# Designs tried in a protein design run: designed miniproteins, single chains, continued (4). Part 89

Each design is a single chain, and the fold is of that chain. pLDDT is the mean over its residues in the fold that is shown.

## One batch from the design tools (miniprotein)

Design m15292
Fold by ESMFold2-Fast:
Structure m15292 (fold): chain A 80 residues (1-80)
Amino acid sequence: SLEEKENAILGHVQKKLQELLAEADRLGVPREEKIRLAQEFTREVWEVFDKNKDKSLEQMLEEVDKVFERHRERLRELAA
């Protein structure tokens, strides 16, 4: 169902956000920068969700993973 698809996506997003925040903590990223990263990640994820509502679950999860990868790269730059 659509609801099951949305719940699967939200669960994946929550997991990726937690992974991103844990990595930020390990890299010693300041709390204020960590908050901004969380806000930017969430904003980009919702934009991807809105653009891909008619796509398969697999495609939407792949798009969320791309957002995660971009933010992980930015984290490395901020920690340098």
Scores: mean pLDDT 82

Design m15293
Fold by ESMFold2-Fast:
Structure m15293 (fold): chain A 63 residues (1-63)
Amino acid sequence: VDEKVREAIRLIEEGRLEEAGKIARELAPTNPEVAKVIEDAVVLARLGRVDEAVELLERYLKK
């Protein structure tokens, strides 16, 4: 799970938002909380708020 969150951070930083969104979709049935955080981060990144998107996911990893 944490590895998928780190992959999503990398994809968001690279501007690969569709691939980051696919990770959230894949995790939704088994890890809905993680899927929601990744989807929220993808939404922020699509709005040009990439720094906030990365911070959101990094805060999740520090739980």
Scores: mean pLDDT 81

Design m15294
Fold by ESMFold2-Fast:
Structure m15294 (fold): chain A 63 residues (1-63)
Amino acid sequence: MDLVREVMEYQRAKEENDVPREVGAMLRAIAEARRAGLTPEQLKKLLNAKTREEVERLVKEAA
């Protein structure tokens, strides 16, 4: 749940060119991914996902 939120915040900050928010969301997404047991490769796929539906799908596949 929190992982999806942080990935979406990262995508939003990136779209808005808000570098401090992008970095903050990325760090929180990394923390949530580690907590959920995701690999670095799975996290990279999440950070490159463009829709909430794709992010939710990838999180379910990783669990």
Scores: mean pLDDT 78

Design m15295
Fold by ESMFold2-Fast:
Structure m15295 (fold): chain A 87 residues (1-87)
Amino acid sequence: GKTLTLNVGDEKEITLEKGETQELIVKAEEASKLTIKSDKPVLLVDLDNKQGESFTEKTINLPAGEHKLLLQAIKGKAKVKISLKKA
C-alpha cells in the first residue's frame, strides 16, 4: 500500500476507493491530536496496539513518538482529510 507520513502541523487530503488501504506514519515530536474527517465510514487500525475503530470523524490523542496506523475505506469511496496538530 501507499505510505503517508504526517508531521505536526501537516494537513493532507486523500481519496480511498472501497476496500483501499492507506498506511500512515505519524511523527509526533510532542503530544498531538490527529483529526480524521471522511465523507464515508473508514476503519482506523493502530498497528502498535492492534486496535481498530470505524468512524466518519474522530480526533485521537497521541503521545509523543512515532505511530503506525492503517486507514481503510469500508463502505464506499471515501474522501478523507487528515490533520496533525499540537495538543
Scores: mean pLDDT 82

Design m15296
Fold by ESMFold2-Fast:
Structure m15296 (fold): chain A 56 residues (1-56)
Amino acid sequence: MGAAELLQAGVDAARAGGSAAEAAEAVRKWYDESGVPLSDEQAAAGGAAAARMVGA
């Protein structure tokens, strides 16, 4: 998978979370389960980006 596929998966997870903090946790958990290690900082940034894409 490319970075775009991982970002899309993060966006889909964020839709279930509803907030930036919940999106960050969902992104971190999903990527951890997918075998892609993320730091807490990277997960928070990804979650914030995903939350913006979902909530605009």
Scores: mean pLDDT 64

Design m15297
Fold by ESMFold2-Fast:
Structure m15297 (fold): chain A 59 residues (1-59)
Amino acid sequence: AEELLELLKKSLEIIEKYGPNPPESVIKKAAKELKVSPKAVKNTIEEVSKNPEEAKKLI
């Protein structure tokens, strides 16, 4: 639950700064900071970019 909220917040922040297709270096850095896989970060960014307003309601 807490890890998912941090992942959602970070994904929204990345989308706001870099858009829905951030560089691999940004994805890897976020994954390391959140202690998740790069795939988890990338998948969350894809889902959040489809509906950012719903993601904002969850955090």
Scores: mean pLDDT 77

Design m15299
Fold by ESMFold2-Fast:
Order: sequence, then structure tokens, then C-alpha cells
Structure m15299 (fold): chain A 88 residues (1-88)
Amino acid sequence: SQQDQIYDQMSDLVNQIVDSFVSQGNYDVATQVWTLFTQMRVNLVNGDVDGFMSSMDNFVSLVQQYGTSQQQQLANQVRQLGQQYVDL
């Protein structure tokens, strides 16, 4: 489905962010990023849009605080895809 395609794109971008933090030796932030993405997934499966958006905001804020400009750009792309997913 179109939702499955959007979710796969979000997952790929989050994996890129996680791999980038791991390559930098920032394992704590990498773990937190993956935990927040897991929470986003659980909220989507349960139809909890408010919970999904809350976890998304926490994810983007975390990457903005600790990430490079490139990682922040990837996080913003995840947010845009998440909005498209919800709007379907």
C-alpha cells in the first residue's frame, strides 16, 4: 500500500540516522532515536495519532540537539513522511 511505502522510507531514513550516530560513537543517542521510532510505530499500529506526533516531536528534537546538519535534514524528512502517512 501507499502507507507501507511511506513507512519503509521512514524506516530507511531512521536507520541512516541511527547508523550515523553509531559511526560517531554516540550509542546513547542512537539507542534513544531507535526507541522513539519504535514508539512511533506502536502508536501508528494502535491508531494513536497524538502519541505518534508526540514521539515524532521528541525524535526531531533529539536529532536537532545532538545531530549534524545532515542528520537534522534526514529527521525533517522523516517528519514530512510521517505527516503524509497520517494524512492518508
Scores: mean pLDDT 89

Design m15300
Fold by ESMFold2-Fast:
Structure m15300 (fold): chain A 55 residues (1-55)
Amino acid sequence: MSWQQLLDQAVEYNRQGDYETAVRLAQEASRLGGLEAAEQASERLDPEGILEALR
């Protein structure tokens, strides 16, 4: 499974309001794809929603 597929799933869960699953998938994508995946995750996900979920 590619990091791009994991990131696409993370974006979909973030859109649905499932921030816990979105963060988990984005972390896995970053683990597989490194800096490029982490940068795309930061750009495509809602950073404020994620920060609220991590409180």
Scores: mean pLDDT 74

Design m15301
Fold by ESMFold2-Fast:
Structure m15301 (fold): chain A 91 residues (1-91)
Amino acid sequence: SEFVEEAIKILKKAADLLAKDPGNELARGVAMLSIATLSVAARSQGKEEIAEVMEEAGRRLLDLADRGATPEEIQKVADEASKRIKEAAEK
């Protein structure tokens, strides 16, 4: 599950970028591109459930950044998505 480990690592990195400065347009762009790239990669490998979790996480993180959410709120979304990715990858 090299892909799963890397996907979770990149997702957490994206969330960390947003948590440090939610109003930073460059950080937002980098985070969203990273998540979109992982979703496309997951779909290309037939990992539809993981792709859907990544897409949902991306939408939720963008919404939180738009609302000026706390670092704790942003990290909760990343932690929840990481758990769901692990669960989807158990087969």
Scores: mean pLDDT 83

Design m15302
Fold by ESMFold2-Fast:
Structure m15302 (fold): chain A 70 residues (1-70)
Amino acid sequence: MEEEREEILAEVRKILDEINKLPMTSQELARAIGLVLSAIGALLEGNYEQARKDVEELKKLVEEIKKRSE
């Protein structure tokens, strides 16, 4: 349980570091922040399934932005 929480938090931190380096629109930034807050909220409630789902959606958003930038 604690290991899973630590893993999800590490993924969120890694994605936040990537977001900080990407040229994002205001809409994309708002969506990214919303997903991060949703994932953290889910972790605080012990809803690891929702937290993982939010992290996966966040990863998809980051990949879409990278693909658009190249």
Scores: mean pLDDT 79

Design m15303
Fold by ESMFold2-Fast:
Structure m15303 (fold): chain A 61 residues (1-61)
Amino acid sequence: MEELFKKAMEAYEKGVEAEKNGDYDTAIKYFREAIDYFRKLGAPEVAERLEKRAQELEKKK
């Protein structure tokens, strides 16, 4: 469980960094990885927010 949380946060932070750099493909990839980890952690609300963010970034591509 602790390892899943670390992976979720790492993926989220990498997604945020990629988004700031305008690398939307990389940001979407990391946000989707974070979504999977947060769902496994039992945090579906966080996963849903990230899903919406990833969808917004896909529209910017």
Scores: mean pLDDT 82

Design m15304
Fold by ESMFold2-Fast:
Structure m15304 (fold): chain A 87 residues (1-87)
Amino acid sequence: SDEEFLARVEAMLEAMVALVEETLAANADWSDARKRAMVDAYLALARREVEELIADHRASPELRARAQALLDRAAARVREMLDTALA
C-alpha cells in the first residue's frame, strides 16, 4: 500500500539519520573533511535507496513528491548535525 511504502521510506531515512548521528558522536576526532565526506556518502546512498523504492513501488508523481519531501527533511537534519559537529 502507499502507506506501507511511505512508512518504509521514513523508517529507512530515520535509520540513516540515527547512524549519521551515532557516527559523528563516536568520531569527534575525525577531520572536518572526513566528517563531510561521510555525510555526503550517506546522503548519496539515501537518495539512491529512495529512487529504488519509488521505482519498485511504481509510485505516482504525487507519492514520489511525498517520498522526496521525506528525503529532503532527513537531508536537512543530517546537514544540521554536521554543522553542529564542525562547530
Scores: mean pLDDT 90

Design m15305
Fold by ESMFold2-Fast:
Structure m15305 (fold): chain A 71 residues (1-71)
Amino acid sequence: MEEEARKAYQEGVEALKNGDYEKAIENFERAVELYRKLEKETGRLTPEQRRLMAEADVLLEIAKKKLEEKK
């Protein structure tokens, strides 16, 4: 789960860099979902995991806005 969440985050960043906003959205949504599941199961996230989840949420909103701007 943790490794999968981090991988989804990295794939989202790469998709965003390539202008593939739909793929970026999919991967960032997956990263956030996996970190939320990890928090629910363990009761806590490490500072690094919380940072990556927060960054994924921010980048998800950016990717959504970029996709909307394309009309």
Scores: mean pLDDT 82

Design m15306
Fold by ESMFold2-Fast:
Structure m15306 (fold): chain A 63 residues (1-63)
Amino acid sequence: EEELVKEAAEKLGVSEEQARDLLEGAKIFLEAFGEEVAIQFLVKFAGLSEEQARFVVELAKKL
């Protein structure tokens, strides 16, 4: 969903390409390991705050 990628990019201050990668990664981790693991992945490896990571995971649920 193009609109979700744009929303994530604007909210996080990143490019649309980076936002798409974050959403896809969050979706994979969410489906494979669950919400808490997806949040920890975004915080530790993408450098997001916990609040930003939770926002990305909520958007990824809509993919």
Scores: mean pLDDT 80

Design m15307
Fold by ESMFold2-Fast:
Structure m15307 (fold): chain A 80 residues (1-80)
Amino acid sequence: MEEIREKARKLVEEARKALEAGDYPRAQSLADEAHKLLEKIPDDVELLRELARVYQALGDTEKARELFNKAYELEKKRRE
């Protein structure tokens, strides 16, 4: 499970780098890969937020909103 989390983190990081380079198609592809991996580790609040920011920058506002909401609910639950 740590391997999946590490791979997802690297994919999100590479997607952010692609965004900084202006390579939006690559950023989208990397973000979609990370999103699939995050389905296997659903409680990673920080990765969900980072992925949401990538989708927001890509203009995928619906995916970004869903991921931000999921991260928010999980963080609220962790606080309890």
Scores: mean pLDDT 81

Design m15308
Fold by ESMFold2-Fast:
Structure m15308 (fold): chain A 111 residues (1-111)
Amino acid sequence: SKEEEKALVDETYQRVADVIRKAIQEAKGKTPEEQREILKKAVDEINKILEEAMKRLTPEQQELFKQAIDDIKNIYEKGLKEGKPVEEIAREILATVQSAADEAKKLIDEK
């Protein structure tokens, strides 16, 4: 049902948001090397969350989440290369997933 699909999208976003909030909190007061390791583990977990959600989504919604995974990889790699604070990289990743979730829910409402 549309309600079940929206609930899955919202649950997926909330799980990603929880991973990001935990990573930001754990990174406080850590060395840059430790912060990068925390962020790497968070990105790994987020990708697994999105991949599991995609198995239960429509093809159109799967493409949105697939694009989000690719965008997350680019944000992560570019952010590390440019020396961005891990908190900024983490927030950019969360915004990307939020955008994908919002667009997925719009697609559900249109059909």
Scores: mean pLDDT 86

Design m15309
Fold by ESMFold2-Fast:
Structure m15309 (fold): chain A 100 residues (1-100)
Amino acid sequence: MREEEAEEFERNMVFAAKKQLDSPEATRDVLRAAGIAAASHPIYVGAFEKVARIAAENPKNMQLAIDEAREAAKIAGEVNPEAAERLEKLYAELKKEYEA
């Protein structure tokens, strides 16, 4: 059940991320929505990672992808430690790849 929901969510978020790539404001909204989902349950972290990497394909959105990964980790916090740990690792990886 949750796996099917996560797959549909991922398809929808990836589609939105690609469509909004030229709009930093809309890209931030897509990143935030995917990040909140990832913070709520670890199953959505993969969807958020794909959205963040798509956003980062536009150099104007690289910092947004990094910032929203950090924000998602903060939202997860102590309530969802598995999601928080995975999002913190993703934040570190994105920062290394795009700010290096």
Scores: mean pLDDT 82

Design m15310
Fold by ESMFold2-Fast:
Structure m15310 (fold): chain A 65 residues (1-65)
Amino acid sequence: DRAEALARAFAEAVAANPGRLDEIQSSLWFDASDLESARKGLEEVAAAMDPETRARLQALFDEAL
């Protein structure tokens, strides 16, 4: 399920960067019904994360897409 894979990527992003929780949540909250919008929101936040977390998110996106 792509939604589950994106939710997993979101959870990993939050775990690695708890200070960005509000930013991640607000971007996904509005467009949660649209997987493409959710992906774009996660990509924006992932760009500001450490390389390890970004690589993990990319792997999860590859699995979902």
Scores: mean pLDDT 57

Design m15311
Fold by ESMFold2-Fast:
Structure m15311 (fold): chain A 68 residues (1-68)
Amino acid sequence: SANTEAAKDVLNAGAEGKKVVVELADGTRIEVDGNNISAVIGAALRILGEAPERVVVTIDGEEKVYEA
């Protein structure tokens, strides 16, 4: 599932201390610093729980788009 892959990328980037920005299909933008583990987990859970048709994850300025 694309949302599962997006959540994994968010968790992995956060675990490495990278800056992560998640943008959901509804326009919600979540910016997390990898040092804030609860925020990283929260962003991943939002992706998994809402199962969006589209999610954009930016890791240290590199953008990836995930679509269901």
Scores: mean pLDDT 77

Design m15312
Fold by ESMFold2-Fast:
Structure m15312 (fold): chain A 57 residues (1-57)
Amino acid sequence: MSKVEEEILKQIEEAKTVLEVEVALGMYRIYAAVNKVPDEVVEEMEKLAEKKIEELK
C-alpha cells in the first residue's frame, strides 16, 4: 500500500464526523483515478468508509 493510501485510511479511521469520512473518501477516489488503482482496492476502501459512517450515525 502506498504512503498516500495509508494516510487516507488513517484519516477515515480517525474521522469524528460523516463529512470527514466523505472528504477522505473523495480524496482517495481522485488519487485512485490518477494512479489507476485496481477497482478491487477502491471497493475495499469504500467498504471501510461505509463501515465508519455507520459507526458515526
Scores: mean pLDDT 79

Design m15313
Fold by ESMFold2-Fast:
Structure m15313 (fold): chain A 88 residues (1-88)
Amino acid sequence: TPFEEALKKLAEEGKLEILEGLLETYEAAAKVAKTPLEKAAAYYMLGVIYKLLGDTEKAIEYYKKVLELAPNSEEAKQAKEELAELEK
């Protein structure tokens, strides 16, 4: 998405403190989420941000949580593609 491309640019520019702030935002979003779909969306974003920060283990963990919570979602489809790349 355009938002994910913006996050990649922040990582490339070394603006890691912004990415770390977004982790706190999406962790809070996951905690207050009322549905599995809302929580899965937050976990997907956490996976993307951890991947950009180079924390592959946490990225994999959050992508797997997306699949557990919302296996038929668009986020789960994208998480499967990310896992295929990271778990080679």
Scores: mean pLDDT 84

Design m15314
Fold by ESMFold2-Fast:
Structure m15314 (fold): chain A 75 residues (1-75)
Amino acid sequence: SGKENLKKGEELFAQGKYEEAVKLYEKAIEQLSGIDRIKALNNLARAYSKLGKNEEAQEYYDKALDLARKLLEES
């Protein structure tokens, strides 16, 4: 499930396995919505930042902020 992929990604991130964490976070984003998707997007951005991929990190932080804003306005 998306939540399992998110959890496994977090475990890999904690181990410094950032490229493997990216793959799991990408799968989680496809499967999750709402607050859980925002979390997965922020985690993906953080992993890209650790890999020195600052442009990709910024893109995913922006996507997380956009989704968070939309979710708050729809509540």
Scores: mean pLDDT 88

Design m15315
Fold by ESMFold2-Fast:
Structure m15315 (fold): chain A 55 residues (1-55)
Amino acid sequence: MRLNVDHAADSINSMPDDLAKAAAKILAGKLSEEEAKYLASKLNKPASDAVKKTL
């Protein structure tokens, strides 16, 4: 499924840290490894680190 990763990252970055980490992990699980890495590069550090841990 095609996903607008930039818009998803902006939405996650506007969330509180706990929600941002949960949402980022759920989304990364639905993306390819390349897309998940791109998502992590666009996220704030707590959410970015959570995604990188799943890669």
Scores: mean pLDDT 78

Design m15316
Fold by ESMFold2-Fast:
Structure m15316 (fold): chain A 70 residues (1-70)
Amino acid sequence: KKEEVEKLLEKMRELTERLIEALKNNDIKTAKKIAEELNELREKAGELARNDDELKELVEKEWEKEEKKI
């Protein structure tokens, strides 16, 4: 469970960096696809953490941190 959440957070960090690069290159089509994937990952991480308050806090905190980079 925690390992699965951590894997999703790793992928989120990678997608966030790719989103920033796409935005810098004015690649709107790629940026839109990545943003959609990030939303899917957020929902999935939230569901995995649903019954674990510690994991919920971890997911929310990491997501807020990544959003600030954009």
Scores: mean pLDDT 78

Design m15317
Fold by ESMFold2-Fast:
Structure m15317 (fold): chain A 95 residues (1-95)
Amino acid sequence: DPEILQPLSEEERKVLEEIKAVIDAAPGPSAYRAIAGVLSEFAEKASPRLQVALTLLIIHAAIGARAAERKGLPDASQEEIDALVKKVRELLEKL
């Protein structure tokens, strides 16, 4: 599919890098899972090209959640999770 092979724009790459930074800084397993959920909702409506990049971020978040669980890291507060979800949604709106 030519659309899947189409390169991401500079702006799209920048937004995806910012989302990855939010994932990498996520405080505990529930924050990773919440971010993965938001990315999954957006991926359903995204172009096939962007769906590939978003799916990789979803997998990255899922791995982060499992790693946090194995380390026994505490979950963030609901307020912190809600703030992270809002930030990810604002970043996704730029795509």
Scores: mean pLDDT 83

Design m15318
Fold by ESMFold2-Fast:
Structure m15318 (fold): chain A 60 residues (1-60)
Amino acid sequence: MVLPSHKRLLEELKEKLKDASEELKKELEEAEEMLKSEDVAVQVGAALRLIGLELDLELQ
């Protein structure tokens, strides 16, 4: 099950990253696929990746 907060963060990052580098877009797509996993550990890993991307955007 995907947590609603993680899905909202993913959608917000998609809007912020639409003009970003292809590398950042690829990481966002990989995190989105991980969130679809039935493995809770994989979903948590995806959430941490999304938080990392948000922090990278704020530090640029």
Scores: mean pLDDT 69

Design m15319
Fold by ESMFold2-Fast:
Structure m15319 (fold): chain A 89 residues (1-89)
Amino acid sequence: SAELEREMELGALHLHVATLLVLAKKNEPSKEFLIEGAEAVRELARKAKEAGDEETKAYAVEAAEELLKLAKDEEAKEAAREALEEAKE
């Protein structure tokens, strides 16, 4: 069903974001990696809101905050802030 497909898509995106955070914390992440991570978090937040999934939305907030802590470059910080704003709205 379309509902199952949407839930599987949201779950896959959640796992993708979780994997990106694990990799970012274990390595010296590049600016580009952190920006791509922030974009993934922003998409996760957007889809969670569309689905009414408050738990996944809350996770997106935590993920964005973690990326913001890891970001050293202003571009990466701005991307993480935009993801955080998307998740909090």
Scores: mean pLDDT 85

Design m15320
Fold by ESMFold2-Fast:
Structure m15320 (fold): chain A 74 residues (1-74)
Amino acid sequence: SMTAMDYFNQGLELLSQGKFEEAIEYFKKALELDPNFVATQQLLLELAEKYEKEGKFELAKEIREYLLSVNPNL
C-alpha cells in the first residue's frame, strides 16, 4: 500500500514531468492519508501562489479550497 510519503514523492516526479494536474491529485492523496503532512501543505500553497502569478486562477482556487477543507488555519 502506498504511504503519504509515497504519494508525495510520486507527485514530485509528476511535477518534474510537467504533469501539474496529476501531481496535485497525488498531493491530495498524501493529505488524505496524513492531513498534517506539512511538506505537502507547503508545496500545495506554493503551487497555488505560482498559479495565481501565472493567471491560472481556477487551478489556484481548487488547491486553496482543498487545503482549507483539510486545515482551516492555512
Scores: mean pLDDT 84

Design m15321
Fold by ESMFold2-Fast:
Structure m15321 (fold): chain A 87 residues (1-87)
Amino acid sequence: SAMEEHIRKVLERYMTEIAPKLAEKADDPEVIELLEKLEEAVKAGDEEKARKYAEELMKKLGLTDPESVDTLIEALRLIHEREEEGK
């Protein structure tokens, strides 16, 4: 389905382009803080804060294109939804 294709594409892009860059910066306190704030905003459903923190985080990673920012937010939402279903 189109939804399954979209989910696959988002997660593949996150895992291949974004997650490795996050791992490279795992020791950067600013990256850690921004990721924590982003995850909290995504969990709370705060779209404005999620976008703000995602943009700041992606700037630190050198991935400032809107598609990468959108991919990060969507991937974290999908991961959070799967964690809730696993309870």
Scores: mean pLDDT 81

Design m15322
Fold by ESMFold2-Fast:
Formats: sequence, C-alpha cells, structure tokens
Structure m15322 (fold): chain A 65 residues (1-65)
Amino acid sequence: MEEEIDREVKIALAEIYHAIGNLDLQRGDKEGAAEAYRKAADIYEESGEPVLAQEMRKKAEEAEK
C-alpha cells in the first residue's frame, strides 16, 4: 500500500508540473515551461513511467526551441 500511495502521489505531482508547463507555454514563458516539463519527466521516471517521462522531455526540448 505505501509504495502504491507514494507512486500515486508522485504521478499526481508530475501531472501538476505537466499542467504548469502547458500554462507557461500559453503565457509565452518558454523557460518556465521547459523547467516544469523536466520536473514532470524526472518524477515520471522515478515512478516507473518511462514513456511519459520521455514525452515530457520532448516537450521541454520543444519549448526551448
């Protein structure tokens, strides 16, 4: 139960950072968006979600272009 709860909390936090990144992009804050996406990617990777982590890393790279 503890590992499952920790994973759920981490995934929820990653989703929050993903949403922050999307909002920062809408505001034209490319640096803020990239930072938020990278934080989401790191949390997804720690949570065993490598596909979502890679997606967030791609979004961060695209935000900085």
Scores: mean pLDDT 82

Design m15323
Fold by ESMFold2-Fast:
Structure m15323 (fold): chain A 71 residues (1-71)
Amino acid sequence: MSPEDFEAVKRALELVREMGRMLREQGPTPEAIARGRALVAEAKRILAGTSDAARLIAELDAAFQELIASG
């Protein structure tokens, strides 16, 4: 993996962690869900530039759906 791909993955992971923390602290309020979707969209945009974007984005989508389904 290139250094640029690695930095993109790290940045996307920080956004995903922020989404998870926010949903745990705020609960599934309309505002928290809207902010969570915005963070996921930004993470996908960052990952779109990586060499294996499709796989990483699919894994992120699956993780988000599981998190919403479990709450």
Scores: mean pLDDT 76

Design m15324
Fold by ESMFold2-Fast:
Structure m15324 (fold): chain A 80 residues (1-80)
Amino acid sequence: EELKKKIDELIEKASRAFGQGKYEEAVEYFRKAVELGGDEDVSALNLLGLAYYHLGKKEQADEAFERAMRVAEKLREKAK
């Protein structure tokens, strides 16, 4: 419960930093959210990838996008 609220708070802070062009701060907040269990949030993973891309960190961006795709596929496969 508290953990989920912390994840949501971190994603919101990351999104605000991303919107302000503060990509390094955005990456930090998104990474913290993912480590706390936000690894099933496809939107957060895609924003993490975009933030890495803007920082010129293509390898890390690709990893984040691949993780987002795997999460999306996993959610689809679990659908009845």
Scores: mean pLDDT 78

Design m15325
Fold by ESMFold2-Fast:
Structure m15325 (fold): chain A 69 residues (1-69)
Amino acid sequence: MSEEELEREIAYAFAVMQAALLKRITGDEELADKYIEKAEEAYKQGNVEELLKITREVLAEGDRLLAER
């Protein structure tokens, strides 16, 4: 596996895992599924930057939802 392929695999795994944790914490399946779908698309395109961006967006969304409680 190339270093680029490994980075993509790791970035994808992190994005999906963070989205799954967001679902578990918030109970918002639609929001989590949206992020998982975005991660799948970025993974298919080989876009590591987008995968990292999705992970940041998931974390930021979790912070917003927790702050509104």
Scores: mean pLDDT 79

Design m15326
Fold by ESMFold2-Fast:
Structure m15326 (fold): chain A 90 residues (1-90)
Amino acid sequence: MDEELEKLFKKYSKGKDYLDTEGFIDFLNDEFPEVFGDLDINDKDDVEYVKKIIETLLKKNNIELEDKDKLDYEAFKKVVKTIKELIENS
């Protein structure tokens, strides 16, 4: 369970101790292609859309981050769990 999330976090954080918006876009496109699949970090509307998703998921999990554009591993785990639950139940 946590081992798979740690592996995903390391893959998409690209050696950082946080996942930035670009890394999260890559994660969504690769892991949830039927829902997202083609989000573009160079498209301002796609970036704002992803930031709103992150903000909503952080609020739902009562997570306060110093920088909302930098998901640490604990925030990433909770966000991913919530996305999976939303996709599975819709």
Scores: mean pLDDT 79

Design m15327
Fold by ESMFold2-Fast:
Structure m15327 (fold): chain A 75 residues (1-75)
Amino acid sequence: SELDELKKEVDKLIEEVKRAIEEGDYEKAQELLKKLYTKINEIVRLARKQGDRASLLYATKAAIEAAKYQKKIKE
């Protein structure tokens, strides 16, 4: 489904953000975080439309993780 594809892309972006931070590439990490937030917002939009509470919970957890990465790259 479209939601499953978006979740897969979010999982990939989370791993790419982790790698960028580990490599000290904060510019790349910030760019990837912007993409991550865009995909999380799309999951929220579709999950609300479908009444998919599990996907809303997934999006909430992903947003919390994204916020932790944002804190790590704060300059």
Scores: mean pLDDT 87

Design m15328
Fold by ESMFold2-Fast:
Structure m15328 (fold): chain A 52 residues (1-52)
Amino acid sequence: TQKKYDEAAKYLDEVDNSRNGDEVSRATNKFNDYLKKNNLSVDDALTYYSNR
């Protein structure tokens, strides 16, 4: 559902707004964990984020 991609996009926003490697790692881990938990494709989530 769009709600799942919107939630995944929040973690990508955290990655994009990260100022250092530790922040990038934490946001990236949240993103990947969310995708696995919700059975979402990385490619689909990235495509959704890019086209929003």
Scores: mean pLDDT 80

